# Designed miniproteins, single chains, continued (3), part 23

Each design is a single chain, and the fold is of that chain. pLDDT is the mean over its residues in the fold that is shown.

## One batch from the design tools (miniprotein)

Design m8768
Fold by ESMFold2-Fast:
Parts: structure tokens; C-alpha cells; sequence
Structure m8768 (fold): chain A 63 residues (1-63)
């Protein structure tokens, strides 16, 4: 895989993760406004999992 191909793939992975994280952050904010502690925690945990998966996938491309 060329450096250009790796950059394009990493960019696609980041874009997909960013889209998912943005939706989860919106759900977190709604939970915060309504006092839904469970919903807030669930959204934060899911966002962290998406970030970790994104980082792991990008690291594998660099290997």
C-alpha cells in the first residue's frame, strides 16, 4: 500500500468515526439536559469505543 493510499484510508476511517462520535455527543448532550445519567454514561462509553476502534484501525494501516 502506498503512503497516499494509507492516508486516504485513514481519512475515510476518521470521517466515519467522526460522524458516529458527533451523533453520540448529541445524545450525550440531550441526556445531560434531561438529567439522564445512564444515557450520558452510555453515550460517553460508546464514543470512547469508537475513538479506540478508529485509533486501532489507523495504527494497523501504519504497521
Amino acid sequence: MTPEERKARAEAIRAEAAKQIERLNHLRDLALKSGDEYGKQAAEDQAAAVEKRMADEIARLAA
Scores: mean pLDDT 84

Design m8769
Fold by ESMFold2-Fast:
Structure m8769 (fold): chain A 90 residues (1-90)
Amino acid sequence: MLTEEQRETINLFRILAASGAAYILERMARRSPDPQLQEQALQTVRQVEQLIAQAREALRQGDLERASQLIDEAITLAQEAERRMMQAQS
């Protein structure tokens, strides 16, 4: 069981990780020669950014469990989109 300060710190670090994943995905989308894949990846970037914004709001309100869930969803979406982009380019 983590302290509240430890949970807050972990969530902040994970928000940074999710933001980094979105940044990488956006760069991959920009490099794609396929307009459909580019549009899908950019849509996922927008969804990830929205989830990060909601997670930051939940964290500000002290809802650490909700923040963690939103961050998990953001990371999962970014990773799935990254896998699709890599598979299509391979």
Scores: mean pLDDT 81

Design m8770
Fold by ESMFold2-Fast:
Structure m8770 (fold): chain A 73 residues (1-73)
Amino acid sequence: SMKKEQAKKYAEEAVRAHMEEKHEEAAEYLEKALALVEPEEQDELLRYYAEEMGKLLKEEAEKIKKEREEAEK
C-alpha cells in the first residue's frame, strides 16, 4: 500500500538520522512510520528498520576494518 511505502521511507530516514547521531530526529521519523501502519504491521516495519540499520552498520564496520588494516601495513 501507499502508506506502507511511505512508512518504509520514514524508517529509512530514521536509520539515516540515527547514523548521523540525530537521535531525536530518528525517533520522530520512526514514530511517523509506525503511525502510518496498522498495529499488526508494526512488527514487520520494525524488522525492516532493523534490517536497514544492520546493513548500514555492517557497511560502516567493513569500512573501519579496511582503514584499520591499511593503517597497520
Scores: mean pLDDT 79

Design m8771
Fold by ESMFold2-Fast:
Structure m8771 (fold): chain A 74 residues (1-74)
Amino acid sequence: SLVDIVNSLDLPETVKAQLIAGLQSSDPAVVGQALRDLLILAPEAREAVRPLLEELSRSSDPVLAATARGLLAE
């Protein structure tokens, strides 16, 4: 899961908590921002998050699906 990936990163505990809170938000825009922040703070995580981004790109939520497709295209 994205939460497991965030917890595996070499980041301060407060930053991990903030990313996890954003990723678990009910607001798709907040989740999208947390995904972008994750890849900015830990660009090395891109390969690890790729399968989860591919899964999110097929989400029934159009905002999450669009965000995941955009991140996969970068």
Scores: mean pLDDT 80

Design m8772
Fold by ESMFold2-Fast:
Structure m8772 (fold): chain A 66 residues (1-66)
Amino acid sequence: SGKEEILAAHKKLKEALKELKKAVEEGASTAEIAAKIGDVLAAIGDIIDTALKHGLEELAKEILKK
């Protein structure tokens, strides 16, 4: 279901945020921190895309029940 996809995307975002926090706390290079920020942005995009897909699936189900 779309809920499972959203949960998977959310888990990926949590891991990306954890890695970014660790990189900043450990004084990683600017390039490494930039890469971790990129991972966070990609995970946010995945959540948005999954939420849009889920919304369209729920709308389709409601129309079919007409």
Scores: mean pLDDT 78

Design m8773
Fold by ESMFold2-Fast:
Structure m8773 (fold): chain A 84 residues (1-84)
Amino acid sequence: MSKDELNKEVLDSLVLMNQAVNNITISNLPSVPQQILDLLRQLEDLTKQLAQAQLAGDDKTKAALEARRRELSRQLDELLNQLR
């Protein structure tokens, strides 16, 4: 329920951030931080896997994916707080 809305808002924010980074890179920066790109890719992949696990009712896989999502979310939050 609310988790899906929260997940969509986070995804929308990440997409907007990725678009902003791409625009800056095209305009002036020749290099994009690989850490941010890798985190975004992993988060998107994990979000899809979490949805599949929820559909399948696989609690074990869901728990493992949630732990990893929390880890990546923490890393992204750290980076966002430092760059803000």
Scores: mean pLDDT 66

Design m8774
Fold by ESMFold2-Fast:
Parts: structure tokens; C-alpha cells; sequence
Structure m8774 (fold): chain A 75 residues (1-75)
């Protein structure tokens, strides 16, 4: 998967987290976790983990759902 595709998935996850009520500090932590990821599995694992820890279950659920939707769109 290309860096452009990873960046697009991360952007979708950040938008979903914001809509679910994540504050700017939580969004920044999710962004940092996502930027450190080496592949899609690592990206989802890191971002969902930090989203759950910092934003709670609603934010984590929104992030996971957005990742799945964007992956489905990419094929």
C-alpha cells in the first residue's frame, strides 16, 4: 500500500474521531500514532488503541469503522 493510501485512511479516521467528539489533544495523539505506522494493520492497531485509551469507546468505534470503510473503498 502506498503512503498516499495510508495518509488517506488516517485522514478518514481523524475526521471520524472528531465527529465522535474527540478533542484536539486526542486527535493529535491519533495523528502521531498513525504517522508512526509502517503498514495498514499497524496503522489501525496504533490509532484504535490510542483512540480507545484517550477518547473512549465511541471514538475508538468511529475510528475503526472509518478505517474499514476506507479500506473497502480502496479494494
Amino acid sequence: MSQEQLDRILEAMLEAARRAGADEETLEKIRQAGEAAKDVADLIRRTVDIALKEGGRDVAGAVARAAGEELGRLG
Scores: mean pLDDT 83

Design m8775
Fold by ESMFold2-Fast:
Structure m8775 (fold): chain A 56 residues (1-56)
Amino acid sequence: SLEERIEEIRREVARLAGMDPSRSFDELGTRAVLAGHTEEVERLGKEYRRLLKELE
């Protein structure tokens, strides 16, 4: 489902960040970028925001 994909994206960014997925997406994204995963965070963040907009 759309909600399952959102959770998958959050878990993936959390993995890249080395953080718990319960943190905000902004915190996870910032940490993952600092860890050198800028391109992945840009791609996943774009999809995440699109899915959230579709959910609303």
Scores: mean pLDDT 84

Design m8776
Fold by ESMFold2-Fast:
Structure m8776 (fold): chain A 88 residues (1-88)
Amino acid sequence: MMEELEREAIERGDEIAKEPDEIRRIEEATRVAVELLESQGRLAMAEFVRRQGELEIRLLRGEITEEEAMEEWAAILEPLRAEYEAER
């Protein structure tokens, strides 16, 4: 089951990469990644990916400045940095 979900995510990723609309591509890529991570119980990483995708879309729509995006990016990275250091 897990291997099937991972294979499906890879195949969906290849199809998403062909999407000419960058916002649509980010939305679909974020959805696939979040579904995969949630299926693995990696809820913190799933939330990070969701927030990253939302931030990128807001930047592309001009709803947020690059400076504001960098500040929000730093905030969403902090929890994962702690987890990454624990794994190393």
Scores: mean pLDDT 71

Design m8777
Fold by ESMFold2-Fast:
Structure m8777 (fold): chain A 79 residues (1-79)
Amino acid sequence: MLESTQLANRVAEVAKKTLLEMGISPESAERAAMAVGLLVMENPYPSLDELKETLLKVPGVGEATAEEVARAAKEVIDE
C-alpha cells in the first residue's frame, strides 16, 4: 500500500492536472490540489462527496469541474 503522504501527493498531482486540462487557472488548480491532498493525508479513503465538497470551497472551481476532478482523484485512491 502507498503511505498516506505518497497517496496524497499523487492525488494532488492528478487533481492539478485535471483542473488545468479543464481550463482552471494555475493558481486555483494549485489551491484545489493542495486542499484534496490535505484531505487524503487526514483521511486516506475520502468519499467522492467529500472530495467534491473540498474542491467546491476553492474560488473558480464550479460544480461540474469539482465532480470530474473528484472522480479522477477517487480512481487514484481506489487503486
Scores: mean pLDDT 80

Design m8778
Fold by ESMFold2-Fast:
Structure m8778 (fold): chain A 86 residues (1-86)
Amino acid sequence: SSALEEGRIAEEIVEMRREAERLEELGKQDPATREELLKRAEELRKKAEEMYESMSESGQTGFETYLAIDEAERRRLEEERRRAEE
């Protein structure tokens, strides 16, 4: 796959994982829709995993590195906001 194609796949994986997290949180708050929302979240997580497995080895490594950097950046920004309020 081309680097452009792998970039699109990576973006779709991130979007699916974020939507799954949103549905899981909604399911925790509303017992009436919990089962349906958790099932949809599980399906999205499985599709994201399948898409990840379809990437090249180098693409997977690059994606994992990106996720690690993104998570570290989120933690840094959260700490900066905490310090700015003190």
Scores: mean pLDDT 77

Design m8779
Fold by ESMFold2-Fast:
Structure m8779 (fold): chain A 74 residues (1-74)
Amino acid sequence: SRMEELVEEFRARLAAIAAQPDPDVAALDALTLESIRRILRLGEEEGRPELAEEYAAELLALHQEVLDAIAARR
C-alpha cells in the first residue's frame, strides 16, 4: 500500500540520517513532520484514518529512538 511504502521510505531516510557521524537533528525533525503529514493525508484519501494514526505513532516512536541514541552519544 502507499502508506506501507511511505513507512519504508521513512525508515530508510531515518537510518541514513542516524548513520551520519554528526546527525542533523533539524533534518530528522523535518523528515518526521513531513512523513506524518503525508501518512495522515494518505489515510484520509484511502478511508483508513485509524491505520494512518497507527503508522504516525510508529514514525514518532522511531524518531524518539534516534533522538535518544543521539543524546546518548553527547
Scores: mean pLDDT 85

Design m8780
Fold by ESMFold2-Fast:
Structure m8780 (fold): chain A 73 residues (1-73)
Amino acid sequence: SSIFEEVKFRFRFIAISTEILLGERTKNLDLVQYAIDQAEELLREAIRNNSDPSFIERIRALIERGKKLKAEI
């Protein structure tokens, strides 16, 4: 994996994490679902790119957090 691809993945992770946080604070179910969909796409790309297993685990944790939050809204 190129350093630039990994940096882009990290920026996308931060953006998605921010969307989850905003969705939680605003009780916006659509925003939370959109963030989950983006995180699942990021997960597929990170796996294909053979990204760091710890980063892949962080994406999986973010998806599970979003799903749990969606069930609570």
Scores: mean pLDDT 87

Design m8781
Fold by ESMFold2-Fast:
Structure m8781 (fold): chain A 87 residues (1-87)
Amino acid sequence: MSKEEILREALLRLVARANELLRAGAPEEDVTAALNSAILVQELLDEHPEIPEEAVREIYEVVERWEAGEISPREAFERILEIVKRI
């Protein structure tokens, strides 16, 4: 799978998690964190044609850890933001 395909999968999973939080009536801050995470990944895909492989891997791992219940939506957003800032 290409780096772009991996990031698009991560983006789709982030959007799916945000929609689930919204439907479940989760706290506004959790929904906002999920949506902002998706926006960051979308901007990365749109603005950076050569994304570092390490950043792609780290973003995907953050999404997997959130889906596993290991980290909160807010912690996931903070981690993705820090990864994007380093690009």
Scores: mean pLDDT 85

Design m8782
Fold by ESMFold2-Fast:
Structure m8782 (fold): chain A 91 residues (1-91)
Amino acid sequence: MLARLEVYAIGPNGEVTYLGSVVMPLEEARALLATLPHGAVTAELLEEKLGIPAENVGQIVDESLISDPELLALYKKAPEDAAVAVALVPV
């Protein structure tokens, strides 16, 4: 099965901006999400605004947590003052 990892920038005012997505096998997406810390505020915002379950959301607090080059490219699109969240969406 495939999944999408959707990448969002969350600005200091709580604005949510879609940066893009990476498609990968569901098990790889789950493994990657499991390496990310839980960002309670970012998870709550994505659940409220987009209906994405909080358990499917992780926060990228540092680019060193990203091993996938497409995901890293999406992370680098975020403004410096934004939090970056990753959401797992089944395909």
Scores: mean pLDDT 79

Design m8783
Fold by ESMFold2-Fast:
Structure m8783 (fold): chain A 55 residues (1-55)
Amino acid sequence: MKERIERLKEIYKKNIEFYEKKLADAQARGDEKTAAFLKKMIEYFKKNLEKLEKE
């Protein structure tokens, strides 16, 4: 059980990093709608990571 939770934490951390990179790219292009979507996705993964940390 705990081993699976640790793997999920790693996946969420990688997703956060990936979307943060995509957010920087979207902001550089002036793509406000994509940037807003990516910010929401990053917040979603951060909240899920916090829930996993609570057990």
Scores: mean pLDDT 80

Design m8784
Fold by ESMFold2-Fast:
Structure m8784 (fold): chain A 62 residues (1-62)
Amino acid sequence: GAPTGEEAVRAAEALAAGRGEEGEGYDATTVGSAAHDWFGLRVDVRRSGTTSLDSGATVPGA
């Protein structure tokens, strides 16, 4: 990772993988899509995750 949005996306991915609104379902999708769909991953983390780094917005998780 790099100390920029790329690093923020990585951290958001890690959060989603272990800390998502729909853990199992989202975890499998997030991990699979992470390397392929960074944009979709960021949007999903913002929606499901409670906290995202600078690259995303803070949203209330379940």
Scores: mean pLDDT 47

Design m8785
Fold by ESMFold2-Fast:
Structure m8785 (fold): chain A 75 residues (1-75)
Amino acid sequence: PSRREALEALALMVAGIFKTLPVTVDDLGVIERLAREIPDSPEVEYAIETGRENAAKQGDKETERALQRLLEEMR
């Protein structure tokens, strides 16, 4: 697969993790790099939105704000 296809697949895997597990600092680093490399990717946007919803449910305001800012920067 192309490099872009591999990064999109990685973003979907990260989104799957964010549905069930808390977002860690290492997870934020991964998704921030993906957003910088492929900022026009719906898969990355989906992963960020999923992580933001999870952070909100957990009361993790710092992670929620970081992911919200990242979404705004992708637009």
Scores: mean pLDDT 82

Design m8786
Fold by ESMFold2-Fast:
Structure m8786 (fold): chain A 79 residues (1-79)
Amino acid sequence: MVDELKKKIDELEKQLEDPSVPVEKQKEIIAQMKELEVKRVDELTSGRVSQDILDAFKAMAVAVVNIMGENILAKKAKL
């Protein structure tokens, strides 16, 4: 269910924000979050929107996770 996917994403985001987590593990968490966000968008929009809109929502969800992940990795690299 969408609520369970959101809960899993929130748990991964908390792990990603933990400063003790190594960069390699943070990259793995970012990849998992992208997969869960794509699945969440698919479940939310399934059968209700055109394929073009669905693809746009999935791309946006992935882009948001990438931006958040890149910012966290960049901060850690400067330490």
Scores: mean pLDDT 75

Design m8787
Fold by ESMFold2-Fast:
Structure m8787 (fold): chain A 84 residues (1-84)
Amino acid sequence: SAAAELQAKVARYRARMEELEKRYQAGADEKELIEERVRILSEVFGVKVTIEQLSENVYRVRFEVYDPETKEFVVKELTLVLEP
């Protein structure tokens, strides 16, 4: 079922994120960890993620996600504003 496939993907995502968190605590580079998070999302969920820096502390994040109900790729954009 689609629910079972989604649960399997969520389990893989959680396992890979736990490994990434251990690398962060071991002093891995923050930029490399952000890039690895993007790779994990792309590989596990088949999501294409693009991150663009618009200004200091302002980032545009674009997600391309396949919607099986509409049978189309849905583009979602989020603007992240990081507090200094």
Scores: mean pLDDT 70

Design m8788
Fold by ESMFold2-Fast:
Structure m8788 (fold): chain A 61 residues (1-61)
Amino acid sequence: ASAEELAALRAELERIHADLPAEERERVIRSLTQAVEAGELSVEQAVALARHDARLARAEA
C-alpha cells in the first residue's frame, strides 16, 4: 500500500478503536498497518477486523 493509503488506514483505525486505551489502540493500529504493508491483509480486511473488534467491545459498554 502507498504511504497515503496507510495514513488513511491509520486515521480510520483510530476512529474505529477510539474506545480502547491509548497504548492498546496504538498496538492494534501498528499490527494491522504492518500486516497490510507486508501484504498479509488488504486495507479492506484490516478495516473489517477493526470494526468487528470494536463492535464487540462496544456491545452495551
Scores: mean pLDDT 74

Design m8789
Fold by ESMFold2-Fast:
Structure m8789 (fold): chain A 86 residues (1-86)
Amino acid sequence: MKKELIEEFERALREYEAAELARIEASGQQDVEEARKRLEEERKKVIEYVEKNGSEEEIEELIEAFRLRAAGDAAGLAAHIARYHS
């Protein structure tokens, strides 16, 4: 079910993006709109890569990795992530 895994991967990437943008906004060190555009372009490239080259196992590993990154970087999103793991 590669299509369903890619949809879950896109959700994991969006969760990571939200966490990263919240961290950037809290730090005041970067332009949030520039960061958003960069993250959106990176997401598109990564999704295209896994659609063409990724196995189902690789996509599952990437989903877990990005969800863990979202958990680690999620200043202010900890409650959202805790709900997933509680």
Scores: mean pLDDT 70

Design m8790
Fold by ESMFold2-Fast:
Structure m8790 (fold): chain A 76 residues (1-76)
Amino acid sequence: SAAEAQAEAVERWARAMVEAGLLSEEEAEELTRLAREAARHYAEYEATGSEEAKRKAEEAAAKADELIAAALARAA
């Protein structure tokens, strides 16, 4: 599914960033958790059409994006 593919892509990216020294293992784990949470809520939205599930997915995705942006800014 698209949601699973997105979570998997974030997990692969996070691992690469840890190897590059741009993320800690703890940050990578939090990012992966947020990506999976977003994917879970997107899957619920696809199954039920729940607007609340869509909002929860967007909130989790936004938190993941903020963590990525903060890590990249710190690396600059």
Scores: mean pLDDT 82

Design m8791
Fold by ESMFold2-Fast:
Structure m8791 (fold): chain A 109 residues (1-109)
Amino acid sequence: SEEERERLIELIRQLNTVAKGELQLQLAKTSDEEKRKQLEAQMAALDKFTAEAIAEIERGASGEDVLRRAAAFYQELGLKNTAISAVLLLARLTGDRRGARAFLEELEG
């Protein structure tokens, strides 16, 4: 439904806000110019990913596919808290507690 689509878009926007907050905390802790440039590039990558994810949802992509891709993306950027949030949302949608546990174990390994 339109309401389900809008809810999923809002969840993706909320995950982006959490992810940006996590990167802003890292930026506040460092004066290393190379590290700052990497974090700024990750901020740009977050905005691009979020815009593409919203466009895919508007084209009928499933919440499962989008959240699974989001969790992997946040993990790749080292945004552990945001990745955990995405995995928990995915588990809630799919009922897959085993998959969520396996992903969390991968983050720790």
Scores: mean pLDDT 83

Design m8792
Fold by ESMFold2-Fast:
Structure m8792 (fold): chain A 92 residues (1-92)
Amino acid sequence: MSDKELAELLAANAQQLLQRLDGAEETVRRVSKDEKLKEEFVKAIQQAKEYLLQLTEAVKAGDWEKALEYLKELLRAVGKADELGRKIAEEA
């Protein structure tokens, strides 16, 4: 796959991921009864959204070193949100 195809695929997937993050945030805000878990989850989602934006901009700029660092941070934030989401689901 070419670098151009990779960049186009990333841009399309970034928009889909953003929509999923928005949906997850809305769901947790409605169903979670634990305010502290809700706040931590929302913060993790907001961090993931910010890193996703920074990753997309770094890829557009051709800065692969920055893109890799933002990808690592994005995956860490998504992992934290997944862990918190599981805890919220177990208490529902």
Scores: mean pLDDT 75

Design m8793
Fold by ESMFold2-Fast:
Structure m8793 (fold): chain A 93 residues (1-93)
Amino acid sequence: SERQRELFELETEAALLAMELSVIKLYFKNNPDASPEELKELMKKVDDIIKRAEELLQRARELGAPPSVIAFLQSLIDEARKLKKELEEKLKK
């Protein structure tokens, strides 16, 4: 069905965003001496992930996605926001 296709596409997009966030987290962990310029680039990428995840969360609610999918997207947004705060603190000393 069209709804099943849209849910599959949404879940795929959500999984890819989670992978992107994991790559940023790993880079940040492995690069403790990252420059302010690099930290700002990571923050822009995290902001993009937050916006895209919020858009997917809205679509998931409109499609009546399972609670597990809603919870996954909410957790992804929360993790991305936490990482952004860590990046901001690193920029401040």
Scores: mean pLDDT 90

Design m8794
Fold by ESMFold2-Fast:
Structure m8794 (fold): chain A 74 residues (1-74)
Amino acid sequence: SMERREVYELALEWARRVEAILAQITDPEKAARIRRIAAETLLRVNEAIHEGDYAKAKEILEEGLREVERLAAE
């Protein structure tokens, strides 16, 4: 569906943005924490997509990015 495609495209943009943030992190412990959040976020997004809940998938991506940005700013 169009909605499924849109969410996959958003997830790809999200992953690229997280990798750009990670490229700026020099603390390996902080980088590891961000990678764990990213992996968990993408797992939940895939579950939401599998259930056909594209609105939830978008919300999970937005919340995950906020958490990554918060942790990166620590």
Scores: mean pLDDT 88

Design m8795
Fold by ESMFold2-Fast:
Structure m8795 (fold): chain A 65 residues (1-65)
Amino acid sequence: SPLSSLSPETLALLMQMFGVSSEAELEKLPLSEFEFALRLAEANGASPQHIAEIREAIERRKALE
Protein backbone atom coordinates (compact mmCIF):
# COMPACT_ATOMS: atom_id res chain seq x y z
CA SER A 1 0.00 0.00 0.00
CA PRO A 2 1.32 3.52 -0.80
CA LEU A 3 0.05 4.58 2.65
CA SER A 4 2.14 1.96 4.53
CA SER A 5 5.03 4.46 4.92
CA LEU A 6 2.79 6.89 6.89
CA SER A 7 3.04 7.12 10.68
CA PRO A 8 -0.21 6.69 12.69
CA GLU A 9 -0.04 10.45 13.40
CA THR A 10 0.14 11.39 9.69
CA LEU A 11 -2.63 8.87 8.86
CA ALA A 12 -4.84 10.44 11.56
CA LEU A 13 -4.14 13.93 10.16
CA LEU A 14 -5.12 12.88 6.62
CA MET A 15 -8.24 11.04 7.84
CA GLN A 16 -9.29 14.19 9.75
CA MET A 17 -8.62 16.45 6.72
CA PHE A 18 -10.78 14.26 4.42
CA GLY A 19 -13.45 13.35 6.99
CA VAL A 20 -12.88 9.59 6.56
CA SER A 21 -12.83 7.01 9.36
CA SER A 22 -10.49 4.35 7.95
CA GLU A 23 -7.24 3.89 5.99
CA ALA A 24 -9.22 1.89 3.38
CA GLU A 25 -11.46 4.91 2.69
CA LEU A 26 -8.36 7.14 2.48
CA GLU A 27 -6.78 4.79 -0.11
CA LYS A 28 -9.89 5.21 -2.37
CA LEU A 29 -9.33 8.98 -2.69
CA PRO A 30 -7.82 10.26 -6.00
CA LEU A 31 -4.19 11.39 -6.15
CA SER A 32 -5.32 15.02 -6.68
CA GLU A 33 -6.94 15.02 -3.20
CA PHE A 34 -3.62 13.95 -1.62
CA GLU A 35 -1.77 16.70 -3.53
CA PHE A 36 -4.38 19.20 -2.27
CA ALA A 37 -3.93 17.90 1.30
CA LEU A 38 -0.15 18.38 0.99
CA ARG A 39 -0.66 22.04 -0.03
CA LEU A 40 -3.11 22.59 2.87
CA ALA A 41 -0.74 20.95 5.37
CA GLU A 42 2.14 23.18 4.19
CA ALA A 43 -0.07 26.31 4.32
CA ASN A 44 -1.22 25.47 7.88
CA GLY A 45 2.31 24.88 9.21
CA ALA A 46 2.22 21.08 9.61
CA SER A 47 5.45 19.51 10.91
CA PRO A 48 8.29 18.80 8.40
CA GLN A 49 7.90 15.09 9.23
CA HIS A 50 4.19 15.06 8.29
CA ILE A 51 4.99 16.96 5.06
CA ALA A 52 7.76 14.49 4.16
CA GLU A 53 5.55 11.44 4.82
CA ILE A 54 2.67 12.85 2.72
CA ARG A 55 5.10 13.61 -0.16
CA GLU A 56 6.48 10.05 0.01
CA ALA A 57 2.95 8.57 -0.04
CA ILE A 58 2.09 10.69 -3.13
CA GLU A 59 5.24 9.48 -4.95
CA ARG A 60 4.52 5.83 -4.03
CA ARG A 61 0.95 6.24 -5.31
CA LYS A 62 2.19 7.79 -8.60
CA ALA A 63 4.34 4.66 -9.06
CA LEU A 64 1.12 2.56 -9.18
CA GLU A 65 -0.14 4.48 -12.26
Scores: mean pLDDT 78

Design m8796
Fold by ESMFold2-Fast:
Structure m8796 (fold): chain A 86 residues (1-86)
Amino acid sequence: SSEKEKAEEVIKNIPAAIEAIKEAKEAGDKDLYIQAAVNFAKLLEWLEEKFGWEADEEAKKVVELGKELEPEYEKLLEARRREAEA
């Protein structure tokens, strides 16, 4: 039940999440932009996998963006890991 409630909350907040991704890009915060886009894309894929949720055109663009930015996201995680090991 809690996962279903979480899914409904995520769906309700999709427009706000898309706006936050755009704001991070416009602010020039590349790390935040990459993290926000990739993490939100993964969340949308989770909705599809667990609940059969169908992405609209705007949500599909975020999923595609997340896939495009995944190599940069992995580099960012590696950089953070190296910082934590120092």
Scores: mean pLDDT 81

Design m8797
Fold by ESMFold2-Fast:
Structure m8797 (fold): chain A 86 residues (1-86)
Amino acid sequence: DDRRRAQDLIRQGDDLLRRGDYDGARDRYQEALRIFQQIGDQRGIADALEGLGRVYARQGDYDTAGRYHQQSQQIRQQIGDTSQQD
């Protein structure tokens, strides 16, 4: 249930980001990150970090966005997801 709630928060963040609600999107991705960290879901952590990176990029903070994307990619590599090694 916590995993499903966190996945739903990612979807809410994605929808808010698409609609231009950057503060709302950030809040959902941060809450999803917290839940995924609590339950040890590495894929979920990577997804939430990637969402946060997209929020900061949309706000013009490319340095912070790059750090979140880098953290997400490192986790994906650690769990064997090699589909995004760029």
Scores: mean pLDDT 86

Design m8798
Fold by ESMFold2-Fast:
Structure m8798 (fold): chain A 96 residues (1-96)
Amino acid sequence: EDEQLDAEFIALADAEVERDKKNFETVKAIADAMSPRAAAGLYEGFIKRMEEKKKEAEELSKDPRVAKGAERYKQGFDELIKEARTALEEYRARAA
C-alpha cells in the first residue's frame, strides 16, 4: 500500500549511494598519486565516513515507513566499505 513511498525512498537511497561511489572514484585517483602511508590514511577516513552513514541507515531502518530505502543505503555502504578495505590492506602492505 506504501509502494509509491517505498519507491521514492529507494530512489533517494540509490542517488545518495551513487554520489558516494563517485566520491570513492575521486579517493582512488588521489590515493594513486600519494605515498602508500598517506593513501592508507585517505582510505581509513573514507571507511569511517561510510561506517557512520551505515549506522545512520541502521537507525533509519527502525522506521517501517522508510525501512526499504534504509536497506538500500546499508547495501550500498557495505559494498563501498568492502572495496575500500581491500584497497586499504593493499596500501598498508606496500607501506610496511
Scores: mean pLDDT 83

Design m8799
Fold by ESMFold2-Fast:
Structure m8799 (fold): chain A 111 residues (1-111)
Amino acid sequence: MREYEERLIELAVETARETAEAAGASPEQIARAEELARLMARSLAEAGLLTEELARAIGVVAAAEAGADVPREEVAAAHETIARATAAHPEAWRRAVERFVAALRAAEAAA
């Protein structure tokens, strides 16, 4: 289980990097996309919510949030995947988001 969760986290990070690179993002935006994807994926893995589909969706959203010019259709598809997961597990999703926000604030305070 733990090795599978780490592979899903890596899938989210790789998806964020590839999505940002394909959008012509700067090195700083790519690094930010990878950081956001890792924090989001880790928080969802700890909540027991992370799947391959969700890992890919998070990667795309992380790239867009980092400022990469990701195609609107790709971002919309990722948000639809996230919305379905949120609807299926609203309380677990809320906890995952709270953990992500806390981790993001800690990372930004350390930088």
Scores: mean pLDDT 83

Design m8800
Fold by ESMFold2-Fast:
Structure m8800 (fold): chain A 70 residues (1-70)
Amino acid sequence: SLMDQARAMLEGALAAMEREPSAAPLILRITAKELEKLGLPDLAARLREISEIPDPAEQIRRLRELLASL
């Protein structure tokens, strides 16, 4: 399903952000753009909101919470 594809994409993004926290804002922006292309603009907007948080560790925590809510 589209949601299963989105979940896999978010899980991949989370793994990448945990590996390189300094890249977290960039990973979130790229993932948001791909989610928007998939037709999930609301989910993309939520990732952009997380990307505005100044602490990469907090961005990772918020993405984990988002994944748990899907």
Scores: mean pLDDT 89

Design m8801
Fold by ESMFold2-Fast:
Structure m8801 (fold): chain A 91 residues (1-91)
Amino acid sequence: SKSKEASRYSAESILKISKTAEEVARDFGRRFDELTAAIGAEYPGLSRKDQQAVASYYLAADKAEERGNLEGSARLRQQGDDLRAAALARA
């Protein structure tokens, strides 16, 4: 029946969402490490802390774009670029 289908759907949906969240978190961590390494290789004057901060903004921008938040994505990319420029000026 429709009520039994709704109940099963709810339970299965919660489990699928939980598993997807864990997979998304692991992918996010891997992408963060890869971006941090790439930024460090391209900009050796950046401290590890600044490399991680820049990578964090770029990864957050990618996530915003994946959710359809294009304005938020553009803002986060600009914040990452500004932070990179400021950090390089201090080096």
Scores: mean pLDDT 76

Design m8802
Fold by ESMFold2-Fast:
Parts: sequence; structure tokens; C-alpha cells
Structure m8802 (fold): chain A 96 residues (1-96)
Amino acid sequence: SKEEERKLVKEVFDKGIEKLKEAGEPEEVIEFAEKVKELLEKLANKEITVEEAEKELEELLKKLGLETEEKIEEVSKIILEAMEPPAKEALEEKEK
């Protein structure tokens, strides 16, 4: 169900963010990951549009000093690598 998929996405992000905190990643990396999670939840609930989500993310990136494409790519890679183990675990649970 869509509700189960939303719970799965939230769990993956929560575990990934915890891993980032345990690894001692910079506060801006953690804030970026938390904002992405928030925006994805709002989009899934139809509380915001994709355009509104993009604008909120753009404003956060400016606030955090992540203004260059290179910095955004670096932060995105760190977050994706942190999310990979909990995402694999979640997919394995679905296969039972």
C-alpha cells in the first residue's frame, strides 16, 4: 500500500540520518537530508507541489552555503551512501 511505502521511505531516511550523525558529518549535510525527508513526506501527502518543494530546497542550499553544483553533488553522494544499507534492508524485508 502507499501508506506502507511512505513508512518505508521514512524509516530509510531516519536510519540514514542517524548514520550521518554517528559518522560526524557536518551539520549542513544533516540539515539537507532532514529537509529532503520533510519535502518528500509533504509531496507524498499532496501538501505541497513539486515546484514549491524545489524552491524550499533551493532556499535551504543558499542558507547552508551549498551554492555550487560540485558541493551539492558531494553532499548528495554522502547522503545516498548513508541511505543505501537501510534501503537494501527494507527491500529484503519485502521479499521475505
Scores: mean pLDDT 72

Design m8803
Fold by ESMFold2-Fast:
Structure m8803 (fold): chain A 75 residues (1-75)
Amino acid sequence: ATVTVKALHAEIELPNGTRVSLYLRKGPDGNWIVVPSEDAASAANFPLARETLITKPVSELKFLHVEEKEVAVTT
């Protein structure tokens, strides 16, 4: 089944100058969770974005913009 979830669409700049667009959802404990997307480009960047978010302090991340989106996910 397909369900709609709220997520933040964020563009971040990595320390090496690479820009990544991704969807994030905030979990109950306040941690960010990378959310799957129907956008193939976003999906292709999920492993890199997820690794960056868990290995880098927030102070090393540059958020270029953030907006709230609703995204469809298949369960």
Scores: mean pLDDT 58

